# Designed miniproteins, single chains, continued (5): the designs that were tried, part 46

Each design is a single chain, and the fold is of that chain. pLDDT is the mean over its residues in the fold that is shown.

## One batch from the design tools (miniprotein)

Design m17575
Fold by ESMFold2-Fast:
Structure m17575 (fold): chain A 103 residues (1-103)
Amino acid sequence: SPIAQLEQLVEQIYEQARQMRDHAKKVLSPREYTLVSARLLAGLTGVIIALRIYKNGGDPELAKEILELSFKDLVDVAEELGLGEVKKKIEQLGKEMLKILDS
């Protein structure tokens, strides 16, 4: 089902965010790590909100806008951390989720 596919993609996004958080903890100051952790949580929360809007039969354009903003934030963090493969994976996951929302 589209919902089951979205839930699998969200699990993959969670894994990419965990990799970014773990890397940030190793390479950043405690202050910078706290800021990155807050940004990752905000991005993940946006993805979850977009999924809930879609699952509840809400406004699909609103879900898409929230998702696009959330993926931009996650991509920006990956780029700032120098995690090129994580960035590519998040961009791929975002594209796949947007396709499901447009279906």
Scores: mean pLDDT 90

Design m17576
Fold by ESMFold2-Fast:
Structure m17576 (fold): chain A 56 residues (1-56)
Amino acid sequence: SAAGEKAREGGLAALERLTGHGAGAAAQMSVIEAEKAGDLESAEEIRRAAERRGVL
């Protein structure tokens, strides 16, 4: 969905700009937004990107 894609883009951009706890918190919020939009694929992509960064 458009809302899920916006959550994905926001979460991935936050992971590029932020580090540590701030990056993890931003990624978790974006995952929740994507899940609320019903976009489980975008939620999983954000989660995996955060895990690769070591912040989730």
Scores: mean pLDDT 78

Design m17577
Fold by ESMFold2-Fast:
Structure m17577 (fold): chain A 74 residues (1-74)
Amino acid sequence: SLEEEIKEAEERAREARRLSEEYLKKMREVMEKDDSREGAVRASAYAILSAGASAEALISERRAEELREKLREL
């Protein structure tokens, strides 16, 4: 059902947001504890992973809204 698809999209968005925040926390921890070049590389990797998770959250949020609009039109 559309209601189930909306719930799934909302859950995917929440999970992606949690993952993005987890990666940002790991990035900050590396930056605070490791001032080396290797630390900078690890922090950059977490930043990229966080950005990817944030993009996935946005896509899922947009999908949920599109599905809600479709449900309202029924």
Scores: mean pLDDT 88

Design m17578
Fold by ESMFold2-Fast:
Structure m17578 (fold): chain A 75 residues (1-75)
Amino acid sequence: GKSTLKEPGVYVSSVDPQRGVHVSGPKYLKNVDISNLKPGDFIVEVNGQSTENMTLEEIASIEGLAKLKVKKPVI
């Protein structure tokens, strides 16, 4: 069956200061503010826009230091 729910954002697999933020699959986000990002976080907004309506390629093509809104895992 097809899921009717989207994922809660872009999953952060790892954070590397030189390569950028590793997200699901082979994609890395460069030119993003990594200061508050940790593995396990979800990126829910980029520059005030919801990631629900964005592709990883659109997010990766943002010029300059992009501002991210992140959902932290609850333990």
Scores: mean pLDDT 64

Design m17579
Fold by ESMFold2-Fast:
Structure m17579 (fold): chain A 63 residues (1-63)
Amino acid sequence: MAEREAKELLERARELEKQGGDLVNQGARSKDQKESDALFQQAKALVEEAARLRRQAEELLEK
């Protein structure tokens, strides 16, 4: 049973989501377009990583 691994993945996803949110906020407030673009790209990567971890956790629980 993969409940323990699923819980760890969900907790990791939550941390990445918080970090991604902070980067989006920083990017939205930046006056430099290149800095803003870089922050949004980093945030997108973190949110996508979090989504993958959540999907993996759900798959483990559904098996």
Scores: mean pLDDT 82

Design m17580
Fold by ESMFold2-Fast:
Structure m17580 (fold): chain A 65 residues (1-65)
Amino acid sequence: GAEEAIRAVERGGAAAASGDLALARRELSKAPGVTEEAGNALMEAAAKGDSAAAREAGRRAIQSA
């Protein structure tokens, strides 16, 4: 459900921001309905420190779930 997607997106984004892309992928894979495309966009934005892009990508990932 949406709550699981929100938790996975938050954990995935935090892991990507810390540079742990493997953990970020693992966390995002736990959310049914979050697309690989949306998850990759969130990880890329968070890893680059682009908080505005990360917020937008996170919102889209949650909406896709």
Scores: mean pLDDT 72

Design m17581
Fold by ESMFold2-Fast:
Structure m17581 (fold): chain A 69 residues (1-69)
Amino acid sequence: VEESLKRFKEIKEALKPEAERMKAEGASDGEVRQAEATAIQLGLEKGYSLEEVKKTFRDTVAELKAKAA
């Protein structure tokens, strides 16, 4: 329980600068929130590294932007 909470915080902190960068590049708040939720879920369930979580977040934002276009 405590280890999962620690990992959740680590993932969330790692995604903060990624989220700000994606918003600066034109991603909507909705796209960023959806991508953050997806990256956190996969990071916790599959034991992804922080780099894998960041990649999943970026890829998810790109997919959501493509669907909106």
Scores: mean pLDDT 79

Design m17582
Fold by ESMFold2-Fast:
Structure m17582 (fold): chain A 94 residues (1-94)
Amino acid sequence: SDFLEKKIKDLDKEIKELKEELEKNPSEEKALRLITALITRGELYEKLGKYEEAIKTYEEALELAKKYLKDTEVGQKLIEDLEKKIAELKEKLK
């Protein structure tokens, strides 16, 4: 879908800006915004059947959750949910 591909391009610009903001001034709030944007991008790749791109996107979100949010309740839940999602998608690539 051209619409979904356009959404991904717009989201890629947002993700780039969020990454720059997080690196310049780290905070749990900025990390959560970036992780949320990455999860949305992963979901869009899933809708397009682009499971390899979805996995890479969710793995990036997972690493950020581990780096910035591992000691938070929200981070622990995100890590669990992302690990399950990545495992499910990897089964689809067999």
Scores: mean pLDDT 89

Design m17583
Fold by ESMFold2-Fast:
Structure m17583 (fold): chain A 97 residues (1-97)
Amino acid sequence: LLEEALSLPENTIEVKEEKGVYYLLSHTNLENAVETGEKLTEKMVEIADKMKENDKLIVVHVLENPNGTLTVRVHELLFDKNGQVKEEKESESTLKV
């Protein structure tokens, strides 16, 4: 999953679905971070509207920093029977390339 996000072409967003788990992967840099962030938010809303009880949305956002490091944010959302988020986990790490 992280390897897939790291392998995306710069400034791309990819959506995958497998067995009730939705993956929203993005790779951007500071120049395009605002535009990519807006598109990422739009895709999250679209996917959230399709979620069923116990479906999970995993968002992996990779940001290329000017100093050559990568900031990786992973956001996991677990949905209830009403299509609302019942559990949320967020983590952020900085990787040296």
Scores: mean pLDDT 77

Design m17584
Fold by ESMFold2-Fast:
Structure m17584 (fold): chain A 58 residues (1-58)
Amino acid sequence: MLKDVEGFEKLPVLEQSIAFLYVTQKKTIEEIAKTLNISPEEVKELLDRLIERGVIEK
């Protein structure tokens, strides 16, 4: 994949991946950002949304 435009269009998948990696795999924001090839800021934003929805606990 050259640009992987799909990456930013898969927000539901990204949110699920972030929840899984953070809660189940105990990964840090930095590790998740590296794994998903997105910025730590993006991970934090999505993580905050998941906490707000009650999907993950603080």
Scores: mean pLDDT 68

Design m17585
Fold by ESMFold2-Fast:
Structure m17585 (fold): chain A 85 residues (1-85)
Amino acid sequence: NAKLVELKRQGVDELARVNRMLMALRREARAAGDEAMLAQVDKFSVRMLELQKKFSKAAKEKDIAEMEKVLKQIRELAKELEALA
């Protein structure tokens, strides 16, 4: 199924992007001694892991509609992280 393969690729790419953003924010917060920002980054990291689990489950179940929904949520998380920079 071409749609399933493409959604898996998009999910991996978006999760990798979110992870790079979180790593950058955590590095900057640590350098600044910003404990409040570190706590916020940790909360976003938990949300990312939950979305990754949901995406993985939807992919195993071949639930294209749920994969698209979770991918949209991953993209929304990325936008929230961009607003923190």
Scores: mean pLDDT 89

Design m17586
Fold by ESMFold2-Fast:
Structure m17586 (fold): chain A 68 residues (1-68)
Amino acid sequence: PMISREEALEAVERLRASGVISEEQAERLKAWLERHEEVSAEEFEALLTSVGLSPTVARVVAHDLVSR
């Protein structure tokens, strides 16, 4: 299953609002997501890890978005 850009952007905003990521990290994530209409859970997990989230947190966030 794919994660829509809208869902991914909402997840990024929640992480920023809760203090898990900085505004700078959120801007980097949003800039990447604006170039893609959708992202796989695997790609989103890798993207979150690339901006500095721990692999464990990135996996949990990506998994939550693809569960029904």
Scores: mean pLDDT 80

Design m17587
Fold by ESMFold2-Fast:
Structure m17587 (fold): chain A 69 residues (1-69)
Amino acid sequence: MEAIVVALVPRELAERAAQVARESGATEVSVVPHGDRAAVVGTFPNEELARKAAKALREAGAEKVEIIV
């Protein structure tokens, strides 16, 4: 039961958001630049870790966070 988390962040926060995703249990993390923003995409082994990561990413300054199961 893998889950994917997509966080939209200001580009200056992309590295921090990627680190938060890794520390939250992401097995894979990608950063996709989009103008003055970036999408940080993390793959998580389960939905529980993805939900915890989504909360941590919002607290780290993510503008939008989506969980895909």
Scores: mean pLDDT 84

Design m17588
Fold by ESMFold2-Fast:
Structure m17588 (fold): chain A 63 residues (1-63)
Amino acid sequence: KQLSIFVENLTDEQLDQLLRIADIDGDGFLSEEEVLQLLKEADIDNDGTISPEELLTFLKSKE
């Protein structure tokens, strides 16, 4: 549920980057599991806490 709120607070541009990295369905949708995997990859400490800034930095570094 916290994850859903986090994703809903992302801008359209941030969501587009998440979709490009997930790039599974191509339907413009992200499953909760896909988002969780991206967050786990961005969460270096594995504390389950990820700021939007950390996620964006990770996405930019990945591409």
Scores: mean pLDDT 58

Design m17589
Fold by ESMFold2-Fast:
Structure m17589 (fold): chain A 87 residues (1-87)
Amino acid sequence: SAEEKSEEYAKEVDKMLEEGAPEEEILKKGIEIAEELKELNKDNEELTKQLEVALEALKLKLEGKKEEAEELYLNAVKEEAEKKKKA
């Protein structure tokens, strides 16, 4: 069911992008999806952590802090890559 909902959410976002929905509407939809996915996957600590970073970045973009959102996301990606190099 979680996998089915994730697929449905991806299709909704893709449709909004194809129809040229405003960035604000896409960001709000992304926040809703990320929060629902966190609840559905609460037992998956790694995925929950990734979704929390995504949520924070989306909220910063919605506030107009796009540079801060990009930096937050980039730092999270760099930390993940660094952990894989060390393992």
Scores: mean pLDDT 75

Design m17590
Fold by ESMFold2-Fast:
Structure m17590 (fold): chain A 76 residues (1-76)
Amino acid sequence: DLEEKKKAAEKVGELVMENLDDPEIAELAKKLSDALENNDLEKALEYARELAKLLVEKGLISEEEAKNALAYLESQ
């Protein structure tokens, strides 16, 4: 369901913004933002995957939520 994937992506984005005081999350968020600004979609997806993995490792999202969020981004 595209709507569920979109909601997962929105939740991930909100959690990233709430956790910018974590230097690992802040660094990957900056790399992702810089890649998007430079229209480097391949690097943006790479950093998005690394960020999703980090959020799972920190217990902030589930593996299923990470998979759904990445699937939504790849569909855009």
Scores: mean pLDDT 81

Design m17591
Fold by ESMFold2-Fast:
Structure m17591 (fold): chain A 119 residues (1-119)
Amino acid sequence: FDALATADEDFRAVMAASLAVTAHVAGLDEAALEALKAEAEARFGVRREQLDAALEGVRAAAEARSVEELRELVRRAGPAAQTAIVLEAARRGLDVSVLLPEAKRTARKLIRQILSARA
């Protein structure tokens, strides 16, 4: 069923993004990242490519110097990476509402949840 497949994809994208932010904050080395990828795939069905994209998104978002750079990162990214960029921007204390026009389904839902929690 398309609805169940979509919900599972949303869960995996959010899980990949959450793990990527946690790994970045913890400063995990290459060996620990490989172990995390294996566990995420085994436990949550998060594909290695999804977690790699999310990790790259977090690192790029952490280095971004402007809102326009963040928008470009979100616009070019897939669902897991977009969600990771939004989480990192929120962790940095940035206004994630500015990313809403570039964000697609999963990331847009997360942005709205963050804004609702802060209201």
Scores: mean pLDDT 83

Design m17592
Fold by ESMFold2-Fast:
Structure m17592 (fold): chain A 126 residues (1-126)
Amino acid sequence: PPSPTEARQRLLALRREFLGSDNPLLQLMARAAGELDRLMFMIGQEAPVEKILEQVNRLIELLQEAQALSTNPRVQALLTEAIQKVNELREKIKNKDFIGAYDLLEEIVRLLVEAAELLKEQEAAA
């Protein structure tokens, strides 16, 4: 499997590509990737819990919108799992378990990379 650094760099590359798309789902995925990257930075800096939780809520809202807009069952399943992992992340943050939070962030990054790659393939086939 790719390293956490490679997965994060791949997600940011997909985000840059999707920002140029007129497809609303790809735009939502680009925004979710940006919010996830910001969340990873905030947790690494041990930002105040209330600010991290606001960022977590923003990420969940974007992922829920993306899940609702997606017609691909595999993408919907990956986004559902990502939302579940973000809810687990919320509990880690509340308990100030920043190490456990980072482990969940790495899993969320991998799920969003897989979902974004599937969406990119679907768009290219259209």
Scores: mean pLDDT 87

Design m17593
Fold by ESMFold2-Fast:
Structure m17593 (fold): chain A 65 residues (1-65)
Amino acid sequence: MSDQQRRDRGDSLTRQGIDYARQGDLDRAARLLDQAADLLQDVDPDNAQAARDASSTLRSLSQLQ
C-alpha cells in the first residue's frame, strides 16, 4: 500500500469514527479510530496519536453510558 493510500484510508476511517461518535456509538467510533491510527502511524504520526487519544477518551466515555 502506498503512503498516499494509507493517508486516504486513515482519513476516511477518522471521519467515520467522528460520525459514529456524534451518533453516540462510542465503541464503534473507538474501533474505527484505532484502525485509522494503525494506518497513519508511519505516514502521519501526529494524526495517528490524535486518533489513539480520541479512541481512549471514547472508550472511557462508553463506560459511563
Scores: mean pLDDT 82

Design m17594
Fold by ESMFold2-Fast:
Structure m17594 (fold): chain A 58 residues (1-58)
Amino acid sequence: AGVDYQALLEGLDLTDEQKKRLTSLSEAELARLTRAKLQHDYGLDEAAADALLARLAE
């Protein structure tokens, strides 16, 4: 099995609202995330967005 996505989000010190939005995404939606989308639509800072994308990409 792959990495536990929920545990990954908890490790990034995100707000409850950000976690709820991100945990509702399908694998296809996760694959289409960009830094700009994470910052603009989900309110992540650059460091959190980059960390999440690095873990999701490979």
Scores: mean pLDDT 72

Design m17595
Fold by ESMFold2-Fast:
Structure m17595 (fold): chain A 96 residues (1-96)
Amino acid sequence: TVSGLSLEEAKRDLERLVEELAEEYEKEGYLELAEALRELKEAAIESGDPEVMLGAILHLAVLHAILKTSEEPREVLVKEAVESLRRLTEKIREKA
């Protein structure tokens, strides 16, 4: 479902987005979230699949929007985000 997106472009966009988000959340003290973001990046890149990389980008964009706009306690949202990211990383790695 990726139209016009090259593997190299998908990889670059994912790496940039993850580093931007990880740095932002590290500055806020959410080290586990930053770690989960970097782990997802590694798994998606290792897959070699631009659709997997795009899926990761879209998932991260949605999570970031929720963290920015939700009225729920930030600690609860961060915990849920870490769990969601780790589940996605596991699914990507299980695909073999």
Scores: mean pLDDT 81

Design m17596
Fold by ESMFold2-Fast:
Structure m17596 (fold): chain A 94 residues (1-94)
Amino acid sequence: MKEEEIKEIQKMGDVMKKLIRQAQRGEISTDDAILSLELMRSSLVSSYEPHNPELAKLIRDGGDRVLALVRQGDYDGALAELDRMTEEAVKLIS
């Protein structure tokens, strides 16, 4: 179970990174990227909150920081923050 959760978190992180990079390249609008990232964050928080409230809190708080950086046009900062959040999430599951 823990190994499956780690793989899910890593996979979602990779999807979010691809969205941020697409916005950085102008392939999608920043607003569309933000909406997609907010939907993914909300889905993950709702999924984990009943089973792992610490992980849900990390995703909520870390997601807020990533979204703030994307809104500022700091795509490199957003990618770095998402990597830090993913590493912290893996540690909470492990």
Scores: mean pLDDT 84

Design m17597
Fold by ESMFold2-Fast:
Structure m17597 (fold): chain A 68 residues (1-68)
Amino acid sequence: SEAEMRFKALEFIVEATKRGWDKVREEFLNKLLEKLPSDPEKAKAIAEQFLAVADKIYEERENELKKS
């Protein structure tokens, strides 16, 4: 569901801000590559889709803070 995706994206954002975006992104991609070792392009596409959702949520929160 959208709510579940948003919750996971928020959890990802919290970890990324604490531990570093590059590190957390790499860990996420590596987990997907472990599950799909024969299809790294598909793993990358799935990662890009999730990261796009996380980026959108982060931007929405930043924009709300700027408008306030």
Scores: mean pLDDT 76

Design m17598
Fold by ESMFold2-Fast:
Structure m17598 (fold): chain A 61 residues (1-61)
Amino acid sequence: SRDAELAAFRDHVRTMSPETVRGYRDQLREARAQARAQGDDDTAALLDGKIKVVDEVLAEQ
């Protein structure tokens, strides 16, 4: 499920340095912009969820 994928992603992101997480956030934002431009709503929604997870993890550090 999407929730299980986001939970696993959160655990993975928590193992990264803050610098690595910030770089990954920038890549996710670019990927989301591309998905939105192509009308890929499912991919855009998943990437939005992943960006929120990254922002939450960065706030914990």
Scores: mean pLDDT 84

Design m17599
Fold by ESMFold2-Fast:
Structure m17599 (fold): chain A 69 residues (1-69)
Amino acid sequence: IEKLIEEIKEEVKKAEEGDPEALGRLGRLIVELFDKGVSAEEIIEKVNSPIVKKLVSMIEQGRAAGAAA
């Protein structure tokens, strides 16, 4: 989990530099953390990034919509 958080922080730097591929990699890393049982709140607290907060919210909404169907 700690390694995934570190990778997310590195990808946040790339996304802030305007790398659109970094957003895709961030999304995959966030999904992997969710699959390992890490909460949205924990990810947001550990990374402390507006980009990650937005992506976490979007992924969480998508997963909730799928569960409601």
Scores: mean pLDDT 74

Design m17600
Fold by ESMFold2-Fast:
Structure m17600 (fold): chain A 65 residues (1-65)
Amino acid sequence: MEARLFERARELLEAGDVDGAELTLAVLAAFGSPEAQEMARRALDALAESPERAVEVLRAAVERL
């Protein structure tokens, strides 16, 4: 169900809910598979730069999973 959580984080960012997206990604970074944890950390790093960059990273993560 990891792809669905990354998709939800993207939907939250596109809706302007940065806090909800950050929480979803934090859960993945703490409790996901090793691959999901790496992708979640990458998305969180991108989110610190801009929401648009985070959306791009999340799209790539969903395609990879």
Scores: mean pLDDT 80

Design m17601
Fold by ESMFold2-Fast:
Structure m17601 (fold): chain A 81 residues (1-81)
Amino acid sequence: MKELYEKALEAVKEGDAEKATELALELIKKGATEEAKEIARKLAEAGHYEEAARILSEAYVAAGKPEEAEREALRILEEAR
């Protein structure tokens, strides 16, 4: 879990948004939704809004909150406008 999160953080720092997204989705599958949300926030801060929106959507769906998933994804995408 921690190792996966650290690898995702390294991918964000390296500018590899695709790898960071894959690792964050793996975190969600393992139940680490809060860590995945943090990766999404860092990706949004770096200008990778589409990847951030995807991670947040998947995290909220996994938590049983599909309405929140839509709202949070739209919020991140609006920040890109």
Scores: mean pLDDT 79

Design m17602
Fold by ESMFold2-Fast:
Structure m17602 (fold): chain A 81 residues (1-81)
Amino acid sequence: SDKAALEKFIKGLTAMAETAEKLGDLETARSFEEARDLTLEVLNGNTSAVPRAVGHLLRGIGNAIEKGISSEISEAYKKAL
């Protein structure tokens, strides 16, 4: 269901944010936390939050690539699912 998919995604975003924080990348962690909070708004019925959630997700991914931690972030997401 859409709700179950969003709940799994929120769990994945939380794992990515925690992993970035543990690696000392607070900027990437904040981007994933913002994406998580906006995805939670979508789960609660605010579908207008979708473009903003996507924007913060893409920023977090871009920062992780630039900082060379994208593999650690990807593994954290996969393990959270």
Scores: mean pLDDT 88

Design m17603
Fold by ESMFold2-Fast:
Structure m17603 (fold): chain A 66 residues (1-66)
Amino acid sequence: GEAAARAAEAGARRGDADGAGAGASTWMYQGNEKGGLDAVRRGAAAGGTEEALRAGLSGAIYSANA
């Protein structure tokens, strides 16, 4: 929904430098796939948080291609 989209955008903006770097670094360090899939599974288990699921899946695809 719109609220979820706004929350995701606010989170992204706040973490543009640190969040993106830390997130990518963490996933790389944790073994790419595991980090990405963990985010997807966690989002689904938490009640199907659409934003978390989409973000995690996107990251996992990116990591798999690296």
Scores: mean pLDDT 47

Design m17604
Fold by ESMFold2-Fast:
Structure m17604 (fold): chain A 64 residues (1-64)
Amino acid sequence: SIAELIAAAIAALPPAQRATAKQVYDLYAAGKTLAEIAAALGISVATVKSLLAQLLDAIIALAK
């Protein structure tokens, strides 16, 4: 399922980033902008972009 794929992608990230990556994904899936996600989590837009890119790379790798 898509939910299992997302969970596996988050689990593939470094442990210190997993909780933040999940929050970023949940807000992104809810239709929030990158700036709104950054403001909500107290992180930079660059960090949001980096986490989304890492999640996308993991999703592509897992969806072989």
Scores: mean pLDDT 85

Design m17605
Fold by ESMFold2-Fast:
Structure m17605 (fold): chain A 81 residues (1-81)
Amino acid sequence: SKKGVIAEAMLAVIGGSISLVERRIKNKKNLQQAKDELDGNLATLDALIKEFPNDTKLVAKANALKARAQALKAQVDELLA
């Protein structure tokens, strides 16, 4: 659907945001801000999955981005310990 096309575009933007956060984490810059941005991305991904639960391709892409964001958040938590 047209709504699904917009949601796919939002997933691409979120993926780009996560990639920029990953680069900042690699350079050990603004780690607390990186964690807050990952929490925001996770909340948006959860909202997209709830809105489109039967769009299996969109849900799979969103879950892949959630897994990536969660892994990066765990890495930040280790670096902040």
Scores: mean pLDDT 85

Design m17606
Fold by ESMFold2-Fast:
Order: C-alpha cells, then sequence, then structure tokens
Structure m17606 (fold): chain A 76 residues (1-76)
C-alpha cells in the first residue's frame, strides 16, 4: 500500500523538520484526497501542480503543511 514504514516516516520528518505525527497526517490527507476527489482536492491539485512547475519548494512545503494540519484537525 501507499503507507510508508516507520523508518521512512522518521527520515521524511527529519528532512522536513516535522514531527512523525505530521508526516502521518500528510499521508492520510493524500489518501483522503484520492478517495474523495471533491472541489477542495481539485483546487489543491492545481496549486500543487503550479508549485511544482515553478520549482517553488517553499510553496510545496506550505501546501504539505496545510494538508497535514487539516487532517490533524479532523482527527481532533
Amino acid sequence: GPEPSDEEVAAVAEELGWEPEEVRAYVEALRRLREERDEYARELERRIREAILNEDEERILEIMRELARREKERRE
């Protein structure tokens, strides 16, 4: 499945300066976007594509943090 191992989560968290819980929230957010495909998912896909095309690492990280934050808020 698309779920990363604990080692992969730890490595990504260290590289991004995130907590492992935030990386897990981001992964869950990506899964939810694939399943729901709603208006938010379409708008987010456009934003991510634009950031990738512009090689804007700061914007990509901001979008990733937004996804992780929204998923954590849903879990609370």
Scores: mean pLDDT 74

Design m17607
Fold by ESMFold2-Fast:
Structure m17607 (fold): chain A 110 residues (1-110)
Amino acid sequence: PTPAEQGGGAFGAGAARSPKPGPIDVLVEAVRKLTGASDEDVEALRKAGMQAAIDAAKKSNGEATPEELLRAAVDAIVDEAVKLGVVPESQRETVRAALREAADRYLADS
């Protein structure tokens, strides 16, 4: 696998020097591979996941674990994908499970 140039910076308030892709990018790419979503849909999913992670962090006053932040992002990405028609409602739980596995793998490698 070729290293991705995008997502090399952690999406956060701090300047981070990280060569690894961001967790939200990993999740939305998994949706794209599962569903064939367009670049426009993927950008909408990325924004939904990022906003959910930010909201979860803010609501917890920064006390949320990385796992909790990623779970919030997964739920938001799945909800937005269903709303956009990218994921049929019958596949909601299947896609959510796949994204949770992707999130768990990302956390294990971090």
Scores: mean pLDDT 76

Design m17608
Fold by ESMFold2-Fast:
Structure m17608 (fold): chain A 88 residues (1-88)
Amino acid sequence: MSPEEEAALEEAARRRKQLLLTRLDLRVSAQPTRAEQLRTLDALEEEIKEEFESMSREAREKMKASPGAQAVLDELREEIARRRAELE
């Protein structure tokens, strides 16, 4: 993968992470109870997983080959885990 492709993938991953976390925070905060907030977080985490699994083979292979994009995905997982722990 070229340095330009690597940088573009990392930037795309960071933008996607920000959009996903913003959507998560808005939908979770709209729920009236902690139990409903936790269920909403679980549902959104599953939606995120399905979104990545439905990526094209080319996009999936490029993302796996990008350390920067993988680091952003790890950051996303950590942020979701942090929010889950806060709701527990």
Scores: mean pLDDT 77

Design m17609
Fold by ESMFold2-Fast:
Structure m17609 (fold): chain A 67 residues (1-67)
Amino acid sequence: SSTVIITLRPDATEAEKAALKAELEALGLTILGEGPTSFVVDVPAGVDLFPLLRTNPVVRAVTPVEE
């Protein structure tokens, strides 16, 4: 597994954040932390985040944690 930070738009609503959180949990990710404009998640081996980044306009960036 890998730890990543998912950065959200600064104007993302609570509803949009809740919907994204549900989508991440549905993909099998563990939410390790939640900030005002970010989620820190544990990504299991074999999980592809590309479709989420492509289709979810709330997601601005995905940044690996721990090089």
Scores: mean pLDDT 77

Design m17610
Fold by ESMFold2-Fast:
Structure m17610 (fold): chain A 85 residues (1-85)
Amino acid sequence: MELVEKKAVLEREVSVSRDLRLYVARGTVKASNGETKVTLHEPELVREDEETGVRYYRFKAEGEATIPKDEELTVEVDVGSERLP
């Protein structure tokens, strides 16, 4: 299987709550060939659903993950001290 380097970009649907507004600047990229730790920062509000109030965020991942070709990139984000916008 061919491995390719991908930049991790996470766009996640999240309901706004106090606890979910705090994130730590780290995450883990999970792939079939293993796990790679990345730094997550600069959460950006991509869109807000006006009917439901659901907010969609994009995180910038610092670092590159080497994953199998044609595999989807999955990023796990830890809750911590930084606030979502």
Scores: mean pLDDT 52

